Designed miniproteins, single chains, continued (3). Designs and how they scored, part 51

Each design is a single chain, and the fold is of that chain. pLDDT is the mean over its residues in the fold that is shown.

## One batch from the design tools (miniprotein)

Design m9861
Fold by ESMFold2-Fast:
Structure m9861 (fold): chain A 87 residues (1-87)
Amino acid sequence: DKEFVEKYLKRAEELLEKAKEILEKAEKGELSKEELKEKVLELEIELGILRIALGVLKLAGEEEAAKELEEKIEEIEEELEKLKELL
């Protein structure tokens, strides 16, 4: 389903940009530890949803879309690990 593919690839790109923005704010000292914990939890929940979507794409045989989404998930995980190191 083209709409499903486009929806979750867009969602992954938006989540990656959000993670980068949160990291920049955290590195500048603009976020409290409590705010950072809350943002990390929000990112982990959204990442979980993307992993479910990745599983659906793999089961549907959408190999190219699954690879693209998997690469975006890996990039988001890298940003999230950097955020967790600040906690």
Scores: mean pLDDT 88

Design m9862
Fold by ESMFold2-Fast:
Structure m9862 (fold): chain A 62 residues (1-62)
Amino acid sequence: SGEKDAEAARRAGEEGDGTAAAVAAASPQKLGDKENAEIGAEAARRSGDERAARVAEKSAQL
């Protein structure tokens, strides 16, 4: 479920783990869940990991 992955991404973002946030954000996009993919991408950006944020943003835009 995209919601569960978006929640995992938010959690990883709070911990400052941009890589985990980016991975979680990719799952909603694969399911076609654009809304939850956007939430994951924002969490990755918030983590401060610029590279992970770019990966998550690409996933959200697919």
Scores: mean pLDDT 62

Design m9863
Fold by ESMFold2-Fast:
Structure m9863 (fold): chain A 86 residues (1-86)
Amino acid sequence: SSELERQYVSLQSAADINEVGAKTSEYLAEKVKEKSEKEAKENPEKKEEILKKGEELVKKFEEDKKLNEEAAEENKKKAEELEKKL
């Protein structure tokens, strides 16, 4: 039974880490958008390059957010199923 308790805690910790990862990726996406907008204003001749690079980085962080949210949900479901056996 102590092994099931350890597995339960491990899954909850993994879910928490994934939730923090999702929030971090969301925050970074927001900061990239802000920085790209600022740099585009300061460099009108390079506006398209700056915004395109920013868009690519935002897309990567949005994908990382989604993967972390999905992993958190999966780990929470596994923890809930283990809790029923405790």
Scores: mean pLDDT 89

Design m9865
Fold by ESMFold2-Fast:
Structure m9865 (fold): chain A 81 residues (1-81)
Amino acid sequence: SLSEEELEQKIEEILELIKQGKFEEAFKLARETMSKLSLEEAQEFAERLVAALAQDPSVSDEQLAKVMEFLSEEIKKLKEK
């Protein structure tokens, strides 16, 4: 499992990748991070990432929607295991 400090760092790294339009790299990092977490921790991580993106004025509604769709799909896959 990841520490709270490591989770905060991962959220910040993913946020910067999204702002740069590097969605493939951002989604890969998010997937790798979530794979190391329990279902509950992965859900909390996804909620925190969405909140961080929603609070950043440089992130568009379209970019936020794309990330939310990806996270929803990843959480569904985790629930099936």
Scores: mean pLDDT 84

Design m9866
Fold by ESMFold2-Fast:
Structure m9866 (fold): chain A 95 residues (1-95)
Amino acid sequence: SMEAEILERIRRLEEELRERLAATDDDEERFELLVEALVRAIGLLAGIPEATAREITRYLLSNKEREEIEKALRAAAELLNAGASKEEVVRALLA
């Protein structure tokens, strides 16, 4: 199904993000990796162009602390690994 394909692509992005985060100890680079992962996840989950997903991400970042964004991404990753639906993952990201 289309939902299963999207969730699998996001699971692969989460795995790549985990590996890249483990390879760096630079907090600024770490945050940049999280932001790019959020842009790609929103684009895939909502079925929207990357440019639009980037605008949404910028809006979210302007209204949230860094720690809140990291917590939302962690919650979304945990839901993905638990086999949650696309809707549940979206709610975690936008919380």
Scores: mean pLDDT 75

Design m9867
Fold by ESMFold2-Fast:
Structure m9867 (fold): chain A 68 residues (1-68)
Amino acid sequence: MNKKMAELLEEAAEIIETEGKEAAIKYLEEKSKDPELKGLAGVAKNLIERSSAEKAAEMLRRAARELA
């Protein structure tokens, strides 16, 4: 469901802002155990690894709004 995917991206963005990129990556790795979220979690993880914390959070929030 789009809502579940949007919530994943919103949570990842919040974790980046409060705990940093490493914590967000760990969160996404845990969520990738859910088959429904595995693909999106992988894409979000790659985005975080390639971007600054601020830009990654902004991009994830934007993607979440498009899914909601």
Scores: mean pLDDT 82

Design m9870
Fold by ESMFold2-Fast:
Structure m9870 (fold): chain A 76 residues (1-76)
Amino acid sequence: GLREGLEYAEKAIKALQEGDLESAREYLEKALQLARRANPEAARYLEEGIKAVEEGDIESALLHAARAVRLLKEAL
């Protein structure tokens, strides 16, 4: 559900801050699967976060993940 999606998005932010791009990508993908139907706007930011991780752009990945976390918290 949305709470689980939020938890994975927060784990992704922690992984990004630690420079663990592999774990960050996994957590963003799990958050996306959970958020996609319930919050399409948060899902869009999670998709952009995944793309940023694939490009090695940690700053953009953190920004997109933080936006998704904000939207998911507002939806709970």
Scores: mean pLDDT 87

Design m9871
Fold by ESMFold2-Fast:
Structure m9871 (fold): chain A 83 residues (1-83)
Amino acid sequence: MSESQKVALEVGYILRVIGHVLDGDFEAATETVKEALETMKSTGDLEYAIETAERLAKLAEKLNLPEAKEIAEKAKKELEEQL
């Protein structure tokens, strides 16, 4: 994928997470974070995937999604171990 396609996908996932939180669907918000992490891992761009995981962890913290934060932090550590 191109750089612009990766950015567009990440922004799309962020908006979907926020939308689910606004609807009170915290389970769907957490599942969207998981989907975003798997999608970014599948691009093969480990550096971008690490940055995305960090941003998703911070987003999850701000939105009070503790499970999503833990998942994103674990994904970041896993990706960093592959560098």
Scores: mean pLDDT 84

Design m9872
Fold by ESMFold2-Fast:
Structure m9872 (fold): chain A 91 residues (1-91)
Amino acid sequence: MMERAAAFILEMQKILDEYMPDHPALATGVVLRMVGLAVDAELEGLSEEELRERFREEVEWAAERLRELEGEEVAERFRREAEAVLEEVFG
């Protein structure tokens, strides 16, 4: 679980940097929020499925921020790319 969580966060950092080049604080904030979710999962003994759903909720939150800043098209492309990585990492 934690190895997959780390792999997902690392890939998300790359995606966030590509979609939020003018918003580095927001990109960093999303990464830190995801790290917090992984820490909570380890401490609380959450399942891989529960952690995956929490990461998906965080992707949705980030997409909503992107929609406000960059518009719907950019937010939808980000969400689809992030969801594809989530599927690849967690199956």
Scores: mean pLDDT 86

Design m9873
Fold by ESMFold2-Fast:
Structure m9873 (fold): chain A 83 residues (1-83)
Amino acid sequence: MEEVLKKIKEKLEEIEKKIEEAKKSDVEEQIKLLEEAIKEAEELIKEMLEEGIGDQSMFKVIEELKEKIKKAKEEIKKIEAEL
């Protein structure tokens, strides 16, 4: 369980870095990085749910990941609408 929690924190940091990098990138790279961040976040949520992590702090991480996915999807739509 401890190793899973460590990997979750590392993955969360990777997702946040991709979202931040997307803000500084050109349009094609922004969409690519946001799509990758969404995919990684969805995979991480699935892994957390499959492992049966019932820790309160992990439920907060799942909520944060869902919010990041929602915002990233909205940002992609906004970029595509302005193209």
Scores: mean pLDDT 77

Design m9874
Fold by ESMFold2-Fast:
Structure m9874 (fold): chain A 82 residues (1-82)
Amino acid sequence: AEERLRRGVERLLELGERIPEIRSYAEEAAQNALASKDKERMAEMVEEATRLAEKALADPSYLPQAMAALVRLAVESRRDAE
């Protein structure tokens, strides 16, 4: 779970560097997800957000969906980290 989460976070941060619109959300989500107590749940949410961000990189029409997933991840990971 922890290794899976770290790998997902690294990929999410790389996508944030390539898509400026999501960079701040990706950075916040990454920090909070790594501090999370439920690493399995965070790994699943990071993988979902990453998949949508990859689609957005290929097709900008997916950007709103990717941003929505990242905002949800950032909010949920922040609550779990608190």
Scores: mean pLDDT 78

Design m9875
Fold by ESMFold2-Fast:
Structure m9875 (fold): chain A 61 residues (1-61)
Amino acid sequence: SLEEELKALRDAFRKKHLETQIKVLEEMIEKLRELIEQGHDSFRPKLEVLEKALEKLKKQL
């Protein structure tokens, strides 16, 4: 039905939005890991926060 098609479209849109957010967070996490490896240990708490946020978003997929 049209109603089911609209639900599928909304779900697909939400999935695409989540995939984009996940990609951005993964890129930020990679950058923070590089900084920590270079001796910027002050970024460790930020890395943990972003890793937890990434896991929450992945569960919404």
Scores: mean pLDDT 84

Design m9876
Fold by ESMFold2-Fast:
Structure m9876 (fold): chain A 63 residues (1-63)
Amino acid sequence: LVGKIAQALVDVPKTSEDDLELRKGDLVLVEEVVDENHVRARNLATGESGIVPKSALKIVGDA
């Protein structure tokens, strides 16, 4: 997962300061695996980083 480009499958709201807000179709760089269900990613459109659920992402390529 780390170093991969992923696409958001659904809109993800920002619910805490550590969360990354995503819109369906956004591309992110996966920076870190946080736990079994979450990664830290950077939104390539906004430049913002934060925590997102793995289930909201589809890997589409290498960075």
Scores: mean pLDDT 81

Design m9877
Fold by ESMFold2-Fast:
Structure m9877 (fold): chain A 83 residues (1-83)
Amino acid sequence: KKEELEKEIEELKKKIEELFKKEIEKAKKAGDEEKLKLLELMKKSAEPHIEKAEELKKEGKLEEALELLKGLLETLEEDLKKL
């Protein structure tokens, strides 16, 4: 189960990274400078949560790390729908 949780954590980190990459590429193609600025701020705001999840992972608190990343992804998906 530990190996499974570690894989889920890494997969969620990759999903968050790809989500930002996809949205930033879309905004660049559209020439939407305001959306790019908002995406940059959202990405900067997400970094401390990703770092906290990595610290929880190092401490062996895998369930807490996973829950934190799931919550972050859900929040980002909702915020991105409003952009």
Scores: mean pLDDT 83

Design m9878
Fold by ESMFold2-Fast:
Structure m9878 (fold): chain A 61 residues (1-61)
Amino acid sequence: MEPELVVAELNGKKVVAPLSDDVPREVVEKKAKELGAKAIHDEETASGVVAAAVLLAVDKA
């Protein structure tokens, strides 16, 4: 069972963002550090990461 986090790759860099307000900032930061990725805490930026991941999936379909 993984926490409610989104992991996406943007311009060759891995990014981690929370999917829910219930996910503590500390958990997001810890996961980002484990993956060598950048932590994103803001809803606006998290929405951007999710949108990018969806666009990549649509391009393959």
Scores: mean pLDDT 63

Design m9879
Fold by ESMFold2-Fast:
Structure m9879 (fold): chain A 57 residues (1-57)
Amino acid sequence: MDDEVTKKSNELMDEIHRLRKEAEEARSRGDMVTAEELERKVEELRKELSELNSSSS
């Protein structure tokens, strides 16, 4: 049971890292709108990660 939770957690963490890198890239080029959208996606994925941990224990 923990294996699926761990796999999903790792996938979410990888996606969060990717999106944060893209947000930093967008900020570096002055694209604040794209950076904010990517930061919102990061927030959503962090919530999913938290829910995954809470739901499965």
Scores: mean pLDDT 79

Design m9880
Fold by ESMFold2-Fast:
Structure m9880 (fold): chain A 56 residues (1-56)
Amino acid sequence: SMEEEIKKLRERLKKIGVTDEEIDEFIAAWRDPAKAGEARRRYLELLLQEHEKKKS
């Protein structure tokens, strides 16, 4: 369900240090078809930044 996807998104964003306020903005954008593409791009950027930080 979409709610399960949102729950996983929230958990992943929280793990990488995104604030609750920013997570709520991400979830709102993820639910909006007009903003979903940009939300995905920003999400990947955050994941890449944290991944690079942890790899070294």
Scores: mean pLDDT 76

Design m9882
Fold by ESMFold2-Fast:
Order: structure tokens, then sequence, then C-alpha cells
Structure m9882 (fold): chain A 78 residues (1-78)
């Protein structure tokens, strides 16, 4: 399994590249590794996608950071 730091770096790169398919795949891997509910991961992905489509990269990045923080908190609680 990639580390949380490796997944975070890969997801940030996918976001900058606007590679939504790769971002979705990495977010699923993160959610599975952290034990996040699938619905929660999907909701974050939908919001990130909407921000990217709107050209609001600041919001997209903030949402990615929030998803990563939730994953980290879940891993710490496991």
Amino acid sequence: MPSLAELAAAMARALVDRDIEKLEALARELGEAAGLPEEETREFLERIREAIEAGDMSTAYALLQELLARAAARLAAA
C-alpha cells in the first residue's frame, strides 16, 4: 500500500494536471486504506470535480486537503 504522504502527493499532482480519472482512482485507494465510507469519498470527489469545472482551483485544493485530513484522522483512530 502506498503511504498517506505518497497518495497525497499523487492526488495533488493529478489535481494540478486536472486528471479527474486519476484523482478518482487515488481517492478510492485512500478511502479504502483509511476505512472512509464510500459515500463520503464520493461526495468529496463530486465537490472537487465541480470546483475544477468552475476553474476554482483554490476550492478544489482545500477540499483535497480536507479529504486527506479526514483520512489521516480515521487512520489515527483505527
Scores: mean pLDDT 80

Design m9883
Fold by ESMFold2-Fast:
Structure m9883 (fold): chain A 76 residues (1-76)
Amino acid sequence: MKEKIAELQKEWRDGGTLAVTLYNNVSKRQAAELLMQLTRKVAEGLMKLYGPKAQAVVDQLLEMAQQAVNQLLAQE
């Protein structure tokens, strides 16, 4: 469990760095939209695979995505 969570957090950080690189080629609004869509799909996948046991991880992912979206939109 801890190993999978650490791996997921690493992938999230690596994905965030890649997203910043791609962000230079899209508007902040489009980047925010893509981030939310991707996060929703990941959350849905986790809930399907692990059910209620994934709720805490899903809540953290949604919080992180919402904070990132708020930061992107606030910078406009």
Scores: mean pLDDT 69

Design m9884
Fold by ESMFold2-Fast:
Structure m9884 (fold): chain A 57 residues (1-57)
Amino acid sequence: SSEIEKLTEELVEAARAGDAERVRELLERLSSIPGVTEEDVRKAEDEALRAYIEAQE
């Protein structure tokens, strides 16, 4: 959970900064972690997308 939490926070932060490449990299890393659920990935993606959209506006 600690690694997943940290990675998710970094993902959202990168998305807010508009770093699309970093978002992709972090998302890929998150999905490759053994034990990460589909819900964990979807939640992280949703949060990142929301932050990204806000950064564009």
Scores: mean pLDDT 78

Design m9885
Fold by ESMFold2-Fast:
Structure m9885 (fold): chain A 80 residues (1-80)
Amino acid sequence: DYSDLVLKILEVLEENAETGRTNREIAEAVGASQATVSKLLRQMERHGLIERDPETSRYRLTERGRIYLENLRKSKAILA
């Protein structure tokens, strides 16, 4: 259920690695509610996959998050 949303959120943050994205921007990009995205962002931050900029409230991928995204993509690939 949430694994597809997690993949989409991480991909949005990968595409915006330099600037990051706010919860609202992520929710708009993945087509989910801010409440749903907020829950997933908190979980991903707790696991060190993303980090939040305290000045801008923008989330960015960590190195751990990049590795996790790559592994998630491989697990969803039918042909490698």
Scores: mean pLDDT 82

Design m9886
Fold by ESMFold2-Fast:
Structure m9886 (fold): chain A 75 residues (1-75)
Amino acid sequence: MTIEEVVKEVGDELGLPEELQKELAKRLIDHTGTNDASKVTPEDVVEAVSELAAEGKLKGDQGYRVAKALIEKIK
């Protein structure tokens, strides 16, 4: 399963815009050096989501919801 596939599934479930889904996938790929979702750790997810929240791209509880859903999908 690719990072792009997992991010798309979670993003579609949570109603994230396509552009934000692509940005999140890019951040995770940049952090891990791979597109393999099985190589993503919960720490990688938290860091990527925290970066997007710090840049104002995630609002309120969106960061928490996205991180939780991604961590559950990659297990």
Scores: mean pLDDT 82

Design m9888
Fold by ESMFold2-Fast:
Structure m9888 (fold): chain A 76 residues (1-76)
Amino acid sequence: SDSQMQQIINQTNNRMDTIVNDSRRQNRSQQDTYDQLNQVMQDTIDSAIQQGFSTQQIGQIYSSMMDRIIDIINSM
């Protein structure tokens, strides 16, 4: 459902925010931060596939998360 898709996006955004805060505190590189954010995205997509989300829904989740990662990296 759209509600379940939004919950996955919200949970993943919260996890990404934690990674960004930890990266700033630890003075991690942009590349190390990107690698961690990309791993969270891959894990989320794999989970969504296992849960039986449609190809269209997977594409929407992926697009939302990639936009977030790009925004985070560009703000560093």
Scores: mean pLDDT 85

Design m9889
Fold by ESMFold2-Fast:
Structure m9889 (fold): chain A 65 residues (1-65)
Amino acid sequence: NLEELIKEIEKIDPSLAVLVRDAFELVKKKLVDPEEMAEKVKEELLKAGISEELAKKVAEAIKSI
């Protein structure tokens, strides 16, 4: 459930939650490749200190659009 993942990220860093929402919107509008965007978002979350487990769940949610 993407909304639950976004809420978890928002509790840690609201700016990262915005980044995830924007990425999801771009993929829904078919403006970017889902796999490429999922990998970029995962990298940004990991750099920001988000756990690998949570970052992987977000990447899978983006690929499932």
Scores: mean pLDDT 82

Design m9890
Fold by ESMFold2-Fast:
Structure m9890 (fold): chain A 69 residues (1-69)
Amino acid sequence: MEIDEDEVNLALGLMLIAIAKRTGVEDEETLRLARKIAQRLSPEQKQFLIDAAREAGLTGIARAIEEAA
């Protein structure tokens, strides 16, 4: 079974949100990583992460994902 890279990127995005929520840190490196992850996601997966980030109070990460390609 080949692991779906999109599912891995979605999981990485959720982990990034969990770490940022715990630390309260949305620095440039965190936002850059969020954009990199978002570039490999479907529109539906991006929206899911945006909603998760907003629920966590992480408006910087939510915006970084929205602005990603």
Scores: mean pLDDT 77

Design m9891
Fold by ESMFold2-Fast:
Structure m9891 (fold): chain A 81 residues (1-81)
Amino acid sequence: MELEEEADRLEKEAIEAFNKGDYQKAVELFTKAAELYEKLGDLERAAYFYQMAAVAYKKSGDEEKANELIERARELQKKAL
């Protein structure tokens, strides 16, 4: 599906941005990937990418936004089980 290909591309670009230290771009791309997986019904993978975005927020010093994404990821994990 086109959404699966888009999510895979966003994941690869997000990891590349994170590895380059572009944490703001990594947050943007990880959250987009999480939203696509959430729309696809893959809540476990969506939660994973929200957690990755939270890590990127922590690296950029935004603890409050990181905690918001961690809580969102935990709620999605509860629904996935």
Scores: mean pLDDT 83

Design m9892
Fold by ESMFold2-Fast:
Structure m9892 (fold): chain A 69 residues (1-69)
Amino acid sequence: MNDEELIKKAEELIKEAEKADPFTRLVLYGVARLILAVARVMGSKDQEKIDELEKKINELERKVEAELA
């Protein structure tokens, strides 16, 4: 598994999370964030894509936290 495969898996996980309940979505976003952190350590050329996905996760997490509050 390389950094590109990790980024792709994180993207797929975020898409699957959108179909889940709020609590499960938070768990899946957390896992996606961990995968992106590993990808970031493995390489630097994909940082732009990692940053975009992290920004998307941050927005989605805020929405879920508002639903659970």
Scores: mean pLDDT 78

Design m9893
Fold by ESMFold2-Fast:
Structure m9893 (fold): chain A 67 residues (1-67)
Amino acid sequence: MSERLRQEVDLGVAEIVLAVGRLLRDRELLEEAARMAREIAERSTDPAVREEALRLVREAEAEIRRL
């Protein structure tokens, strides 16, 4: 598996965790989504992947603030 494909898969998983955390209003899932997205942003050299990962971090943190 290429590193790029792995990062895209990881982004998809983080997005699913965020969606489930939002639906259930579950702080632990939202914190997990933010953590996963931050890790992807730190590892990625692709600007598009980094931008999307940082978007997921912001959305997860916003959902946590609404709890």
Scores: mean pLDDT 84

Design m9894
Fold by ESMFold2-Fast:
Structure m9894 (fold): chain A 99 residues (1-99)
Amino acid sequence: EKKEILEKLKKEAEEILKELEPEDQEKVRELAKEMAEEAMKVYGVDKEEAEILSLYLVAGNTMLGKRLAEEGLEPPPGEPAPSKIAKLLAEALELGRKA
């Protein structure tokens, strides 16, 4: 059921967030909100789905950045002239690397 899947994804995103420092959790929520607004405005994504998926993507990318830094791995260079969503994902990755 779609609603059950979205609720599960929201809980998973919140659990990923809890592994980050409180200050970084707030920054992730800000980036996720900006991504959700872009997804709704440019891509026509429904508000509930945009908010949940953006939170999951931003939190996940921040956690990936942290893990890459812990392992001594460099992320790939950013795309030339990235989309706003790609830029927000890169900002999330960098936030994790600095945490």
Scores: mean pLDDT 80

Design m9895
Fold by ESMFold2-Fast:
Structure m9895 (fold): chain A 70 residues (1-70)
Amino acid sequence: SEVDKLKEEILKVFRETYNKYLSPEEAEKRIKEVEAFLDKLKALGYSPEYLERILEGVKLYQEYLDKQAA
């Protein structure tokens, strides 16, 4: 489904960011929290359009963090 595709794309951005800046243990913990949040949004019937906006926001935040860590 489109929701599942967007969930995986959002998780991919978080995995790339967390693996770059956090310890493996902290990255795993944070990813599980993000997964649980996205699963809750899916269960509550949030639209693919809403998840697409989340994806764009997390990409912008990743760019911001990359500039701060450089």
Scores: mean pLDDT 81

Design m9896
Fold by ESMFold2-Fast:
Structure m9896 (fold): chain A 76 residues (1-76)
Amino acid sequence: MEEAEALIARGEELHREAVRLAAEGRTEEALRLYREAVRLGGEGLALRYEAAGDLEKAAFVREGAEEGVAALEARL
């Protein structure tokens, strides 16, 4: 469970930094951090579900993270 929590926490840190960069007009750097934040958060949450034995939710979260990255790229 520690690995899942570390990934989620890192994703949250990157998201906060991306918000700061976006506010400064550094859109390309902000987008890179947003993509990494979504990827890490999604993987961390998926590992948490796998540890609980919920493989269906783990798969759903991984698919959602991939869609989230695509949506961010389409809107920025």
Scores: mean pLDDT 75

Design m9897
Fold by ESMFold2-Fast:
Structure m9897 (fold): chain A 55 residues (1-55)
Amino acid sequence: SSQDRLKEEFSKLSREELERLLEELRAQANASTDPVVRAILEHEIRLVEEVLREL
């Protein structure tokens, strides 16, 4: 699935890169007024957090 592929791509990143990505995604989610875009960003945030937890 697209979600599994995204998680695998995130797993290739270093901890530092994942932490930077997490900050960027959180900033984008906080700035977004579109509920669909915000939901996608929140899902990506959860995937990054899961990958960081598994490191």
Scores: mean pLDDT 83

